# Designed miniproteins, single chains, continued (2), part 48

Each design is a single chain, and the fold is of that chain. pLDDT is the mean over its residues in the fold that is shown.

## One batch from the design tools (miniprotein)

Design m5650
Fold by ESMFold2-Fast:
Structure m5650 (fold): chain A 95 residues (1-95)
Amino acid sequence: MTLEEMQARVLARLRAAIARDPRNLGAIARLAGVSPATLSRAIRAGDAAAVRAVMGRVLEKLEEISGSTAIALLLTGAILAGASAAVMEQAAREV
């Protein structure tokens, strides 16, 4: 499995985890302190500004954003920000 295939697999699982969260996208965005459009761009398109906005808010409010959604957002941000191969491999195993 290539690093690119691993990254795509992790992103797909992170999107699925967010979709399976009982909170809708608007509620998740509110907890993170960002707009739903910003959250959607961060997890879907890899918009660098949107990723930084989501990561900053998630770090600030990590305890309010419990469960897999917070982890999914942090991992997605790390991947889109060019995280190391070790972090990518660890994310693929845990998600």
Scores: mean pLDDT 57

Design m5651
Fold by ESMFold2-Fast:
Structure m5651 (fold): chain A 92 residues (1-92)
Amino acid sequence: NPNAELLRKIQIESLKILLEDLSLEAVEKAEEKAYKLIEENKEKLSPEEIETLRDVVETTFSGWKNAIENSDEEQKEKLLENLEKSLESLLS
């Protein structure tokens, strides 16, 4: 399933960026890369699949921006642990 493979690739690449630097700048960089990956694969996807992937990206990155903005240092450490576990799960 090309859609599932692309979404998994977006998730892995995004988590790698966030694990190196848990910041709003890193979230924006990961979001930009996610949209570029969708654009690169647009000819393999239907218009509806592209719209769905863009919506998932928008929702997910908005969630991460909100979490980072509203987190103290202790909460950020917990978020990093959760992101590490998510990456391990995706790589297994």
Scores: mean pLDDT 85

Design m5652
Fold by ESMFold2-Fast:
Structure m5652 (fold): chain A 100 residues (1-100)
Amino acid sequence: MPPVKVQEGSMTVYDRAGNPITINITVTTHSETHKEVVIEVTVSGDPATVALGKEIAEIFAKYIEKEAKEAGFEVEVETSVTTNADGSVTITVKITVKKK
C-alpha cells in the first residue's frame, strides 16, 4: 500500500462545573480521493456532559461534511459511544470521504 498520511489535533475545553472535555481529531489520507476523519470527544459520564459532548461532536462532523461535499466528496458518517473503565464516555464520529 502507498504510505498513509496521518494528521492529528487535540483541544481541551471545560464545562460549567470545570469538568474537562477532550476533543481529538485524526485525519488519515489514504489517497487524493479517499480520506478518513475520526473525531473523539471524551467527557465525564454525567448525562448532561455526555449530551454536550455529543453536540460538540455533531458540530465538528457537520463542518467537515459541508466542506467535503463542497469539494465534491461523498460523505459517510458513523457515530458510536463507548463507556470507559474509569466511567468517562468517548463519543467517536468516523467520517469517510470519497471522490468518484
Scores: mean pLDDT 80

Design m5653
Fold by ESMFold2-Fast:
Structure m5653 (fold): chain A 88 residues (1-88)
Amino acid sequence: SAEELELLQELSELFQELGEALNKKDAKKAIEVAEKLVELFEELYKKTGDEKYKKAAELFREVIEYIKEGKFEEAAKKALEAAEVFRE
């Protein structure tokens, strides 16, 4: 649907913003972006029923916890894991 394509486009933009925030160690911005990613993946799961979106949302909640602990490299690795899950 047009709504689903719009959400997927927003995900691409948020992934870019998250990567930049993590590289700059901007915890506030990284958390804000990661929370938006959780919300979008939960919305995609509700619309599609595809478990990959639910798993991606759970992984981004873990990303937020790593950021809160100042573990930016672990957060980046977990974000990449989440990206791999939703691509397949």
Scores: mean pLDDT 85

Design m5654
Fold by ESMFold2-Fast:
Structure m5654 (fold): chain A 69 residues (1-69)
Amino acid sequence: APLHPLHPELVKAEREALAALLRAERRDPTSPNVAAARQYLLQGGEAARQKRYEEAIAYYRKAADLARR
């Protein structure tokens, strides 16, 4: 099957969210922002499985933003 045009951006957004979350967990694993970032990562993964790539990218970006706070 052909890759969706947004697939490279999806992979990039997921990797950035995971990297930001790992750094945040290392600094303060009990932070409410870390817990919220994990929830957005899960929502992004579910949206990606449903091929809702724009929504998945948005969730991953929200996760990264929260993890950086």
Scores: mean pLDDT 83

Design m5655
Fold by ESMFold2-Fast:
Structure m5655 (fold): chain A 81 residues (1-81)
Amino acid sequence: MKISEEEKEKVVEEAVKAVSTMFPGVLSEEELRKIAEEVVEEYNKDREKFLEKYNIKEDPNVPFENYIIEASVIKASESLP
């Protein structure tokens, strides 16, 4: 299943809020938005490889937004020295 453009904008906003809460002041909102957008693009390109890359176990009871948020947190943390 692919994330639509409307769903992408919503989940990117949620991911930015989540990462900003975990790492306040470390990355700009614009940088966090770019990370979240890249994460959504990776998910839409190849969902199976996305889950493998971020070590996320697929759970059919978990909405895709949670996967995007988790991956965005991981990707943002990798940008920290």
Scores: mean pLDDT 78

Design m5656
Fold by ESMFold2-Fast:
Structure m5656 (fold): chain A 93 residues (1-93)
Amino acid sequence: MVSPEAWEKGLALVERAVEAARAGDAEAAVAALAELLALPDPIVASLGATMFAFALATLPRERQAAVLEAARASGDAEVIRVAEMALGLAESL
C-alpha cells in the first residue's frame, strides 16, 4: 500500500531527524519530525515516527531531553507525543 517514492521520502526524513538529534540540533530534529508527520501517507508517517522514537531512545538522555524541550516549544501535539514515546522507551531499555 505504501509507494516506494513515499517511503523513500519518509526514510530520508527519519535519517535527517536522527542525525540532527545525534548532533545536538534539537530544532532541526523537531522540524524533520514535523515534516515526516505531515506526510500524506499515514503508514509512512506512523512507521517513520516509530523508527525515530526508537533511534532517539538509544541516544544519551541529554539529547532526548533537548528534543522533547524543542518539541514542546513547537506546540505540535503529534511531535510532542513522539518525543514523549521515545523517553518512555528509553526508561524501559
Scores: mean pLDDT 84

Design m5657
Fold by ESMFold2-Fast:
Structure m5657 (fold): chain A 72 residues (1-72)
Amino acid sequence: SQARAELLAALTELIKKEAEELLGVVPPEEAVLQQAQSQADLLLSDSPIGQAFLATAPADIQALAEAARAAE
């Protein structure tokens, strides 16, 4: 869905920025995308861990995850 694609794009940008701040270098694009996909799947799960992760996510990521959940 478009909402899921928007969530994945936002997570990819967030992970890149956090990695640049922490490491001073951008990780391989494949690794960033893989991490973003894993986080998106966790945020969209109905598991207790997924719900806890959603609750601690930045507000923009929370809004995108809720929109993606509503679309499915």
Scores: mean pLDDT 78

Design m5658
Fold by ESMFold2-Fast:
Structure m5658 (fold): chain A 96 residues (1-96)
Amino acid sequence: MTPEEKELIEELVKKYPNDSKTVLLEYLKKIGVTVKNTDLSVDELTVILTLTHLYDLRGRTFESAEEAMRAALEIKVKQGLLTPEQVQAWLEDINK
């Protein structure tokens, strides 16, 4: 994480001190991750943010948290960071 990204987080928290959803949405936009659906839950946005930090998803556009999860899961599986059981559990959840 760059010094500029840290400064952006501090500024966003100052602007929206008790609104985690707005902070997450604005931070994702500022680091170059475009989220098509702004009605995503805090949990979904937190997942996208966590994956962006782990895999540098900057410059990507997502229509849903599910799409971002799929991209990150492909990277994690290739890197050997996820077990097949974790992938299957997630796939079962998204297929309902």
Scores: mean pLDDT 70

Design m5659
Fold by ESMFold2-Fast:
Structure m5659 (fold): chain A 86 residues (1-86)
Amino acid sequence: MLGQIHTLLSNWLDALQKGDYDSAEYYLTKAVELLGELAGDPELAKEAQEEVKKWVDALKNNDGKKALEYLGKFLELVMELMDKAM
C-alpha cells in the first residue's frame, strides 16, 4: 500500500509540473483514499479529498489566496491521517 501511495504522489507531482490539474486531482485523491484505508478513517480521507477539489478549483480560477487556504486545510487533514496510520 505505501508503495502505491508513493507512485500516486509521483504521478501527482508530474501532473502538476505539466499543468494537468485534472490528472493532479485524480492522483492526489487516490493517494488520500489509500491513506484513509491505512488510517482506518475513510470519512477523514473524504474531508481531505473535498479540500483537494476546492484547491484545484481555486487554481483554475487563479485565486492564489483561496488555493493556499484550501491547501493548508488539506495538509492538516493529511497529517491527522498519517498520525492514525502509524
Scores: mean pLDDT 83

Design m5660
Fold by ESMFold2-Fast:
Structure m5660 (fold): chain A 90 residues (1-90)
Amino acid sequence: SNKEKAEKKIKEILEELRKKVSELLKNNEDPADLIREGRLKIYKLKLEIDPSLISEDEYESLLNLINNIPEDESEENKKLIEEIKKLLEK
């Protein structure tokens, strides 16, 4: 099912994110950019598989995230935001 497919991929994203965040924290590095990347990837995945998987609260959080982009945002996150914006315009 779409839900099972989304849950599996979300779990994989979260497991990779946890490992990378742990390494950054161990080295006294800020994980904020990486956490934001993980959030954007999960939102994009839900929009691609089944937009109904995004709750009203998650939608509000997503809009806040894409409308309040940090000045030093990574190119990867800028690309993810553009892809998400295109998915939301459908």
Scores: mean pLDDT 81

Design m5661
Fold by ESMFold2-Fast:
Structure m5661 (fold): chain A 100 residues (1-100)
Amino acid sequence: MEEKLELLKEAYKLVQEGKLEKAKEILSKIFPEVAKKPLEYIPHIMEALKPYLEEEDLEKALEVLKKMINAKDVEEAKRIALEVGVERGLELMKEGVSKI
């Protein structure tokens, strides 16, 4: 499990460096289906995964990655990333309301 988190963190750093091809190779080690996706998927996947990687929530990160891979087109992947962002925002709002 920890080895997958390290691979995801490495892929994220590679995306930040503009090395999309290498990031795609790393992600394909976790889910082979990533190898069949265009490079444009990679930045959107990493954007969706970023908050879960910072929190080291591997289970949620892998769930989001799987949803993004199942997207048929880049446009669908962008919509999934936005949806994940909205869900995360609502979760943080609920957490804030529970803190007086």
Scores: mean pLDDT 75

Design m5662
Fold by ESMFold2-Fast:
Formats: sequence, structure tokens, C-alpha cells
Structure m5662 (fold): chain A 88 residues (1-88)
Amino acid sequence: SDQLLQQLRQAARELVEAAEAGDTDKALEYLVRSMQLTDQITQDPSSQDEALTLLIRATREAAERAKDDIVRGIFLIVAGVARVILRN
């Protein structure tokens, strides 16, 4: 739904901002929220590509800004999995 897409955009922005700030707990909280929202949106095939593209972009940007190597790795794994789903 349009409301869920707006919530995903907000969670994605908060994820990137928390990653840049080095706030690991907040970044992981918004990562989980972004993943949950993406899962809900992708139940509708018509919104699947937009939701997955938003998640991929946000997790890649968060990875570039992440201060912690393990957290960066988690973001890249999520981006990679979402990319595989988007292509299939």
C-alpha cells in the first residue's frame, strides 16, 4: 500500500542516518523495521520491485556509511538477498 511504502521510505532514511551517526542499535532497529515493511509490501506483486529497490538502496548506502565492520556486513548481506529476490 502507499502508506506502507511511505513508512518504508521513512525507516530507510532513519537507517542511513543512524548508520552515519555510528548508532549501531538504532541502525539495526531500522534495518529490521525496513525488512518487515518490505516483506509486507512484497505480498502484493505490483509493489514488489519498488519495495525491494528501496531496501537495496538504503542498505547499500547504510553499508557505505557504517562505522562497524560487522554491521556493514549485515547491511551488505540484506542488500544481496534483496537483489536476488528482485532479479527472480
Scores: mean pLDDT 88

Design m5663
Fold by ESMFold2-Fast:
Structure m5663 (fold): chain A 88 residues (1-88)
Amino acid sequence: SEKEKIKKDLEEAKEKLKEAALNAESVDELREGFLRILNELSKKLSKYDDDELKEKALQELSQIASELVRAFREGKLSEELAEKIVKE
């Protein structure tokens, strides 16, 4: 279904956010990487017709990105914490 395809694209984008967060050397690098990942998801979702599901997926990814940025800024980001953030 379209919902399952959107969920899969979202899950792939979440994994990319995790990798970007764990490999970032600065908050600026982190923000630039996250914007690229969000734009990539938006482009992938453009082929689907369910605007509500697309919007919810982008909002969910943005919330996860914000939580990862906060953890990074607080010096609390670890592989375990990043996994917990992206799986919720």
Scores: mean pLDDT 85

Design m5664
Fold by ESMFold2-Fast:
Structure m5664 (fold): chain A 57 residues (1-57)
Amino acid sequence: MSRQLSQRSLDLSRKMLEDTRQRAEETGTKSDELAYQRSEEMYRLTEAHYQRMLANE
């Protein structure tokens, strides 16, 4: 089902968010902090898109 593929995309986005968060916590560099903020924005957009898709099914 298309839902399974979209769930996978959401899971990948979540994994990226977790990975960048851990790196920012461990290194404390400006670059890693910005990567975390960017990943957080991308996750929110991905989740919003996923919810809209489910609502239109």
Scores: mean pLDDT 76

Design m5665
Fold by ESMFold2-Fast:
Structure m5665 (fold): chain A 77 residues (1-77)
Amino acid sequence: SKEDNELISEFMGYLGEAVEKAKSLSKEEVVKLLQELYKKGEEVAKTLSEEDKKFLLEVTESVIKMLEEKYNITVEF
């Protein structure tokens, strides 16, 4: 739906900002950032359709994994 698309677009913007912000953070701060990303992703996902929820969670997990690999960190949720 249009509403779901707007929420997804806003969250994608937030993910992009988080990727840029991570470049200037310590490893400990990146861990906290990734925990906040996961939490925000879950909160947004619960308001979406089942298909859009799956898409958002898969994208969120992919971004978190990419940042874990890039900064050589592991985050537990």
Scores: mean pLDDT 82

Design m5666
Fold by ESMFold2-Fast:
Structure m5666 (fold): chain A 63 residues (1-63)
Amino acid sequence: MEVIEEIVKLRDEIEEKLPKGEARTLYLSGLTPALNAALAGKDEEARRTIERTRELVEKQVKS
């Protein structure tokens, strides 16, 4: 449950911080493998994907 919650939070963060465009589409599509991993019980794989995606988003936004 917590992993899926993290995916939802990251999705919302991406939608808030990035305008509609290639970067936003790329990062949002990157959440699909994380969600699939979480649903398959592969929480470690899901968390790794979430962390990588979040790092890329943070670098893109440069908050």
Scores: mean pLDDT 77

Design m5667
Fold by ESMFold2-Fast:
Structure m5667 (fold): chain A 84 residues (1-84)
Amino acid sequence: GLAALQALLNKAAELIATGNALIDNGSGDEIDTGKDIAIEGIRLLGNMALGGSPASQHPQIQKQTDKQIADVEAYAAARKAAKA
């Protein structure tokens, strides 16, 4: 139902916010943990946008998800390099 959909959206937003906070404020392994948590939230949003359809049927949604994941990975890598 609508309440379950809103709960999933809230969970995805919380995962992304928590992951980004760990990347911003953490060091070493904390940055990697933050990256993984943020990616989990991004994947959850991507899966919700697909509505159970395979990614191959919605290449634009898959491209958006892949880009957001790549952006988080690049940001985490840059943060680790700056802390080295």
Scores: mean pLDDT 83

Design m5668
Fold by ESMFold2-Fast:
Structure m5668 (fold): chain A 65 residues (1-65)
Amino acid sequence: MEVHTVEAHGNKITFTLSADSIDIAIEGAVTPEVQAAVDRLLPVAQLAHERLRAQVEAARREALL
């Protein structure tokens, strides 16, 4: 699990990355400007999520054998 916090347009955006999900928590009002900031960061979060997912899947398959 990785947690990254970014401040954009006065709002706090927290990305929580796990093997199974990307969770995005926004503190304050969700405006188009905040959404644009999330959209810019989402590809980076997706790459990190994919790496975590691959690691956990490999470990789970090995443990089940």
Scores: mean pLDDT 74

Design m5669
Fold by ESMFold2-Fast:
Structure m5669 (fold): chain A 85 residues (1-85)
Amino acid sequence: LEELLEKLRELAKKAAESLSGKDKKAMEKLLESMLKALEENPSAELAKHFAETLELMAQNEKDPKVKALLLELSRLLRELAEKLE
């Protein structure tokens, strides 16, 4: 569990660092909010919901590096959901 949360934090940082200006700030706030919610009230349903949100964002992302990071974050969130079930 702790290992997955640490990997999620590292990838969230990399995703935000790949952006600039308003997009970077928005991504940082979104990912911070998601991780805080999972740390305070961990649930498989919440983790799956965040994974689906990031998958949708990845589908609409034009930067292939950011898209790949969002998809990897989604994959780890789905793994977290499986461990919380």
Scores: mean pLDDT 79

Design m5670
Fold by ESMFold2-Fast:
Structure m5670 (fold): chain A 92 residues (1-92)
Amino acid sequence: MIGEITDEAMEKVVNSIIEDYGLSEEDVKEIREIIEKYGFKGFQLFMLADLAVVDGESLEKLLERYEKIYGELSEEEKKLLEKLYEILKRAK
């Protein structure tokens, strides 16, 4: 990601990913609730989950990469990332 990310730009990216995976209404609701609750952090976690699934990368390598760039994730944030990863991986 480069430049400033607006709420409109984040919403557009999230909607594009949701369409690409063909997610169920239930999975879409869970993803939206996470992004609404955690804001930009929720968006970052969702984007990383998508990248890991697309690249066939393990959750372990994804976490290492994230923590190196953005700092240590809390236990709650790690569980959210794992949940987002599993939702997207199931839909693939």
Scores: mean pLDDT 76

Design m5671
Fold by ESMFold2-Fast:
Structure m5671 (fold): chain A 90 residues (1-90)
Amino acid sequence: RPVLPRVELSPELQREIDAGIAQIAAGVGRLLASKGDLEGAAEMYRLAVELAASDPETKAEALRNLAEVLERMGDLEEAARAREEAERAA
């Protein structure tokens, strides 16, 4: 009888996949921000930050972009925190 495939990826492969998805999420976030969808952009950048935990450069870039979007939304406190986290992630 066919069994549903349940595959656990190696930690190394999982990190590489997560980093790739983080880059895609950041790209979608930039597109949404360019269209004025700041809430959607912020959600995509938050996803990119979470998935880029093992990629400091992508995480720092996503945090900087998140901070810019939050500042445009008027959320200056969260934007300041995102900038501080970006400096620590680089």
Scores: mean pLDDT 79

Design m5672
Fold by ESMFold2-Fast:
Structure m5672 (fold): chain A 68 residues (1-68)
Amino acid sequence: DYEKAKERIRELAPEATDEQIDRAVNSLFAARQAREDGDEELAQKYLDRAAEITGIPREKVEEIVDEL
């Protein structure tokens, strides 16, 4: 759920703006879609983007996308 992803990102990146959180969540859903389409390279790029936007460690971003 989009709201669950927003809550999780806010918990791990409490200083992130609402715009940064929304952009990160969109990147996580794009990563999940890329994986479903068989494009792991594109999925990794979207996960890297979410980590860069929020400052969350890349390993934790992977945990969040797996919870979606």
Scores: mean pLDDT 84

Design m5673
Fold by ESMFold2-Fast:
Structure m5673 (fold): chain A 113 residues (1-113)
Amino acid sequence: SPVQEAKKALLANLKELTKDTSCPPASEEEVQEAKKKLQELLDNPETLEPAFQELLEKAKRGEATPVDVALLVSLALQMNLTPEKLKEASEALKKLPTDTLCRALSILNELLS
């Protein structure tokens, strides 16, 4: 489906943007913060759309932290978003520093484990 292709493209884009970088392991503090925030959002489904929009806007401004990026991608993979919205999230990642994306990928790998 177009949605599944867009979700795969988002994850592939994050991996591509970090491919030439040796990403350090995620810190225990960043992983625990991301897990806690993700669980709080999933426990309150009505907060998912506003949280996704806030994270997307932070990414577009280049202000997203590694935890913000990991949450943005995790939510995008779990939510019923349009392909257009998923593409917008993927494009927003290109505005962020490689170090931020690299640390976000490490956090995301722990969230998906």
Scores: mean pLDDT 86

Design m5674
Fold by ESMFold2-Fast:
Structure m5674 (fold): chain A 86 residues (1-86)
Amino acid sequence: EKEEIEEAIENIVDSLAEAGELDEETRKRLREALMKLVKSFEDVLKLGEELALLVVREADELNATTEEERKEAVRRAVERFLEEVE
């Protein structure tokens, strides 16, 4: 169960790092923040939804239509998430 939560967190981090081309420092901060916040499998789903909504909101603010703009939206969403939880 602990291993499953850890794998879910790594999958979220990996997906966002690939989508946003996150540097190693930002990736590490995101992993640490999620490890601190996630106490159950339901928390994984709630935080996943929250991160997805942040990405959509940042994409809307950027009027993202290209792959590069979508990557920027992901980076901004992750930075915003970290600002709120750190």
Scores: mean pLDDT 82

Design m5675
Fold by ESMFold2-Fast:
Structure m5675 (fold): chain A 93 residues (1-93)
Amino acid sequence: EAEELKKLAEELIEEAEKLIEEAEKKYPNDESAQLIIKQAKAGIEKARELLKEGKYEEAAIIAAQAVAMLSQLLDKEKLYEEYVALVEALKAK
C-alpha cells in the first residue's frame, strides 16, 4: 500500500508537470491562467517535499488536486472528474 501510494504520487506529479507545460503554451498572456499555473506549481513542489518525507498519501492528494485544477483550466472535463474522484477517495481513508 505505501509503495502503491508512492508510485501514484510520482505518476500524478509527472502528469501535472505535463499539464503545466500544456497550460503555459496555451495561456502565455492570461493573468488568471498564470495564477492557476503558479498555484499548481506550488502544489507540485509541496507534493515533492511530502514524497521526500515519506508522506505518500498527502503527496498523492496534493498532486491529484494540482492535476484536477490544471484539467479544469485546460477544459478537460472527463480528466477533471476522474482526478476529483481520486482526491475524494484518498481523503476518505
Scores: mean pLDDT 83

Design m5676
Fold by ESMFold2-Fast:
Structure m5676 (fold): chain A 97 residues (1-97)
Amino acid sequence: NATVQQHIAEAQEHLDGARRAVERAKQFAEEGNKLMADVAIGEARSEADEAVKHYTAAAQASPDPEQAQSLITQANNDKARVDKEVEEVRKLLEEKL
């Protein structure tokens, strides 16, 4: 299913973007740069939200209910992971500032 695969690829690309943004946020937090860390946190959340939208679109396009459920579960797990990493960055900022 080309539509399902395209949405999965888009979701993975946005998830990679979220992970890179978290890494930038951690680096800025280590430097005590709250302004740039907050910007990177915002980018990570935006990218994670786009990943969820694409996983949801893939699930809706899937004729297989098991695949659809798996994609929704993956979206929820990936979003929760980014949220946890963002909280780690916020704690690091509190320790450095």
Scores: mean pLDDT 88

Design m5677
Fold by ESMFold2-Fast:
Structure m5677 (fold): chain A 78 residues (1-78)
Amino acid sequence: PDKLVEQGRRLYEQGRYREAGRLFEEAGDLYDAQEKFLESSDVYHESGISYLRDGRFEESLEMFRRSNEMRRRYLEQL
């Protein structure tokens, strides 16, 4: 997941927001599968911001929803 996050950040800096959002979403899915819910929450949030900047409001909202879900799962582990 770390390499996807690094690549996504580079794409975001280049203004390639849709591609960045997709890589952050994929990284979030991989962190979720590893039960790394805090890291998953953070990269789903970055995906949401990326889709928002690309004007993809429905995809952005879905990523923010997933980010919040991962935060709740993190708190449940405490």
Scores: mean pLDDT 88

Design m5678
Fold by ESMFold2-Fast:
Structure m5678 (fold): chain A 97 residues (1-97)
Amino acid sequence: MEEKRELIKRLIRGLLARAGIEASDEELEEIVREAEELLRAGVTPEDLVREGLAETDPEKRFRLLLLATAIEALLAVSDPERFEEIKKALEEAEALE
């Protein structure tokens, strides 16, 4: 049951690291939890992308787009086929380091 959360945390950490942002495990847990709450409330990734593109504050824009990515990852890892694809891609990316 924790495998899906850990995979999403690894994915978000990798994306943030490529943007030059170091995130703590606690910060990653908060991002995933907020994304889960938004998904339960019926918020779609498309809703957050639309809000993020309309946002003029760069920090708020980044936060909205990051949450959209986290929700999309949550939806993707709920599909067994997509879960295996993401896991394999992440393992291959980590093996190149």
Scores: mean pLDDT 76

Design m5679
Fold by ESMFold2-Fast:
Structure m5679 (fold): chain A 97 residues (1-97)
Amino acid sequence: MEKLEEVKERLEEEIRRIEEEIKRLREKNTPADAVRMIELEAVLEALRELLKLIREQIEKGTPFEEAKEEARKKVEELGKRLAIGDEDVERILELIE
């Protein structure tokens, strides 16, 4: 069984990757880059909320399969609430598996 700590590590790595991509887009400063930056800021918010959930599940000692299902539900909720595109939602879901 995969450990929740591994999911946490993957989420922290993805957060760093998205933060660097946002920084790079900010340096280019085109209208298209501004749109993608807004989309990535929504993804970053979702990843941070998901990381908080995973940390809380680790602290509670929640079984891995139960925590993974809670995380999937949270990603679906965040995707709708933050208007994240389906492709970005699918990428976030892959980080939990």
Scores: mean pLDDT 83

Design m5680
Fold by ESMFold2-Fast:
Structure m5680 (fold): chain A 61 residues (1-61)
Amino acid sequence: SSSQEQSELGLEINKIIEEHKDDREKMYEEISKLLEKRGYPGSNVKGMVEAGRAAARELAA
């Protein structure tokens, strides 16, 4: 189902954000590679970063 895949991707993106919070360029690079591996080449990386943060917030609430 799409919902579970979106949640898993969001969590992986959030982990990259936390690991590279002080290196924005590296953060976007790592997320782009992750998205490419998952079949989303050329995706809006900034949009995916926000989606990952939203998913993490929902799990923390």
Scores: mean pLDDT 69

Design m5681
Fold by ESMFold2-Fast:
Structure m5681 (fold): chain A 66 residues (1-66)
Amino acid sequence: SVIKKIQEEMKKLREEAEKRLGKKTADLIVNYFYVTLGDYLAQGMSVEEAAKKAIEEAKKRLEELK
C-alpha cells in the first residue's frame, strides 16, 4: 500500500510538472526523484523513508523552477 501511494504521488508530480513546464522538464523531475531516492537508499534509509524524502525534494525542485 505504501509503495502504491508513492507511485501515485510520483505520477501526479510528473503530470503537474508536464502541465506547468512541459514534458522535458517533467522527465528531469522524475530523473531527479530516482537519483535522490538511490542516494538515500545507499545511505541506509528505508525504501518508504527514502521515497518520501525524494518526493519532497522533487516537489521543492519543481517549485524552484519558473
Scores: mean pLDDT 82

Design m5682
Fold by ESMFold2-Fast:
Structure m5682 (fold): chain A 79 residues (1-79)
Amino acid sequence: KTELDEEERKKLREFIEKQLPAAEEYLRTLERAELEELLATLRAMLDEHKAKAPDDESTALLVEAVERVIAIVERLLAE
């Protein structure tokens, strides 16, 4: 089942929010070339997810999470 109720969406968002600081710490340990390769991979993954299940609430939440990770990588590459 791909449909989520309001409570399930809130719990998943809280889980993602908890994981983002750990993801940022990990990304800060990577070299520039690794960050660039990861950015390309994340963008490809995002495109694939959007193409396969555009109306899936779980996919929409994963897309949001991936976009937030992409923003962190882009910020680190701009520093």
Scores: mean pLDDT 72

Design m5683
Fold by ESMFold2-Fast:
Structure m5683 (fold): chain A 119 residues (1-119)
Amino acid sequence: DKEFEELLKKLEDPSYKLSDEEIEKFAEELVKAVEEGDTKRLGQLLRALLKSGKENQEKIIKLLENSEDETKKELGKVLKVFLEAPKEEQEEIIELLESDDPEKRLEGGEKLQELRVKA
Protein backbone atom coordinates (compact mmCIF):
# COMPACT_ATOMS: atom_id res chain seq x y z
CA ASP A 1 0.00 0.00 0.00
CA LYS A 2 1.70 3.19 -1.26
CA GLU A 3 -0.27 5.43 1.13
CA PHE A 4 0.88 3.26 4.03
CA GLU A 5 4.55 3.50 2.94
CA GLU A 6 4.24 7.32 2.80
CA LEU A 7 2.59 7.31 6.26
CA LEU A 8 5.52 5.29 7.70
CA LYS A 9 8.04 7.77 6.23
CA LYS A 10 6.14 10.69 7.81
CA LEU A 11 5.93 8.94 11.19
CA GLU A 12 9.68 8.14 11.09
CA ASP A 13 10.39 11.91 10.90
CA PRO A 14 10.38 13.02 14.57
CA SER A 15 9.73 16.65 13.49
CA TYR A 16 6.64 15.79 11.41
CA LYS A 17 3.26 16.34 13.09
CA LEU A 18 0.75 13.81 11.78
CA SER A 19 -2.82 14.96 11.11
CA ASP A 20 -5.64 13.39 13.14
CA GLU A 21 -6.58 11.38 10.01
CA GLU A 22 -2.99 10.08 9.65
CA ILE A 23 -2.94 9.17 13.39
CA GLU A 24 -6.22 7.26 12.93
CA LYS A 25 -4.88 5.47 9.82
CA PHE A 26 -1.71 4.41 11.67
CA ALA A 27 -3.76 3.14 14.67
CA GLU A 28 -5.97 1.13 12.25
CA GLU A 29 -2.87 -0.49 10.70
CA LEU A 30 -1.56 -1.42 14.19
CA VAL A 31 -4.90 -3.03 15.13
CA LYS A 32 -5.04 -4.89 11.79
CA ALA A 33 -1.48 -6.24 12.23
CA VAL A 34 -2.36 -7.54 15.74
CA GLU A 35 -5.73 -9.04 14.69
CA GLU A 36 -4.25 -10.75 11.59
CA GLY A 37 -1.15 -11.97 13.49
CA ASP A 38 1.10 -10.11 11.02
CA THR A 39 4.10 -9.90 13.36
CA LYS A 40 6.49 -8.60 10.66
CA ARG A 41 4.16 -5.68 9.90
CA LEU A 42 3.69 -5.08 13.65
CA GLY A 43 7.50 -4.89 14.01
CA GLN A 44 7.69 -2.34 11.16
CA LEU A 45 4.92 -0.26 12.75
CA LEU A 46 6.57 -0.34 16.20
CA ARG A 47 9.92 0.70 14.68
CA ALA A 48 8.26 3.68 12.94
CA LEU A 49 6.44 4.59 16.18
CA LEU A 50 9.75 4.63 18.12
CA LYS A 51 11.30 7.00 15.55
CA SER A 52 8.29 9.36 15.64
CA GLY A 53 7.96 12.52 17.74
CA LYS A 54 6.44 12.37 21.24
CA GLU A 55 3.28 14.24 20.13
CA ASN A 56 2.56 11.59 17.46
CA GLN A 57 3.23 8.77 19.96
CA GLU A 58 0.91 10.34 22.58
CA LYS A 59 -1.90 10.91 20.03
CA ILE A 60 -1.74 7.29 18.81
CA ILE A 61 -1.77 5.92 22.39
CA LYS A 62 -4.66 8.21 23.45
CA LEU A 63 -6.73 7.31 20.37
CA LEU A 64 -6.38 3.59 21.18
CA GLU A 65 -6.90 3.94 24.98
CA ASN A 66 -10.04 6.10 24.48
CA SER A 67 -11.57 3.61 22.01
CA GLU A 68 -14.79 1.76 22.95
CA ASP A 69 -13.21 -1.38 21.43
CA GLU A 70 -11.53 -3.58 24.08
CA THR A 71 -8.88 -4.84 21.59
CA LYS A 72 -7.88 -1.24 20.77
CA LYS A 73 -7.83 -0.25 24.48
CA GLU A 74 -5.61 -3.23 25.34
CA LEU A 75 -3.26 -2.44 22.42
CA GLY A 76 -3.01 1.20 23.60
CA LYS A 77 -1.94 0.05 27.08
CA VAL A 78 0.64 -2.38 25.65
CA LEU A 79 2.10 0.31 23.35
CA LYS A 80 2.32 2.82 26.21
CA VAL A 81 4.39 0.38 28.30
CA PHE A 82 6.47 -0.54 25.20
CA LEU A 83 7.34 3.14 24.58
CA GLU A 84 8.35 3.52 28.27
CA ALA A 85 10.52 0.35 28.17
CA PRO A 86 14.36 0.47 27.95
CA LYS A 87 15.64 0.92 24.37
CA GLU A 88 17.39 -2.48 24.57
CA GLU A 89 14.06 -4.26 25.29
CA GLN A 90 12.26 -2.26 22.56
CA GLU A 91 14.85 -3.27 19.94
CA GLU A 92 14.83 -6.94 21.07
CA ILE A 93 11.03 -7.14 20.68
CA ILE A 94 11.14 -5.49 17.22
CA GLU A 95 13.95 -7.81 16.01
CA LEU A 96 12.02 -10.88 17.20
CA LEU A 97 8.76 -9.71 15.53
CA GLU A 98 10.58 -9.01 12.22
CA SER A 99 12.38 -12.40 12.26
CA ASP A 100 12.03 -14.93 9.42
CA ASP A 101 11.81 -17.62 12.15
CA PRO A 102 8.16 -18.23 13.22
CA GLU A 103 9.29 -19.31 16.73
CA LYS A 104 11.17 -16.02 17.24
CA ARG A 105 8.12 -14.05 16.01
CA LEU A 106 5.97 -15.83 18.64
CA GLU A 107 8.60 -15.00 21.30
CA GLY A 108 8.45 -11.34 20.23
CA GLY A 109 4.67 -11.30 20.66
CA GLU A 110 4.98 -12.96 24.09
CA LYS A 111 7.59 -10.41 25.25
CA LEU A 112 5.36 -7.54 24.08
CA GLN A 113 2.41 -9.02 26.02
CA GLU A 114 4.65 -9.48 29.13
CA LEU A 115 5.21 -5.70 29.15
CA ARG A 116 1.43 -5.28 29.64
CA VAL A 117 1.52 -7.48 32.79
CA LYS A 118 4.36 -5.30 34.23
CA ALA A 119 2.22 -2.16 33.82
Scores: mean pLDDT 83

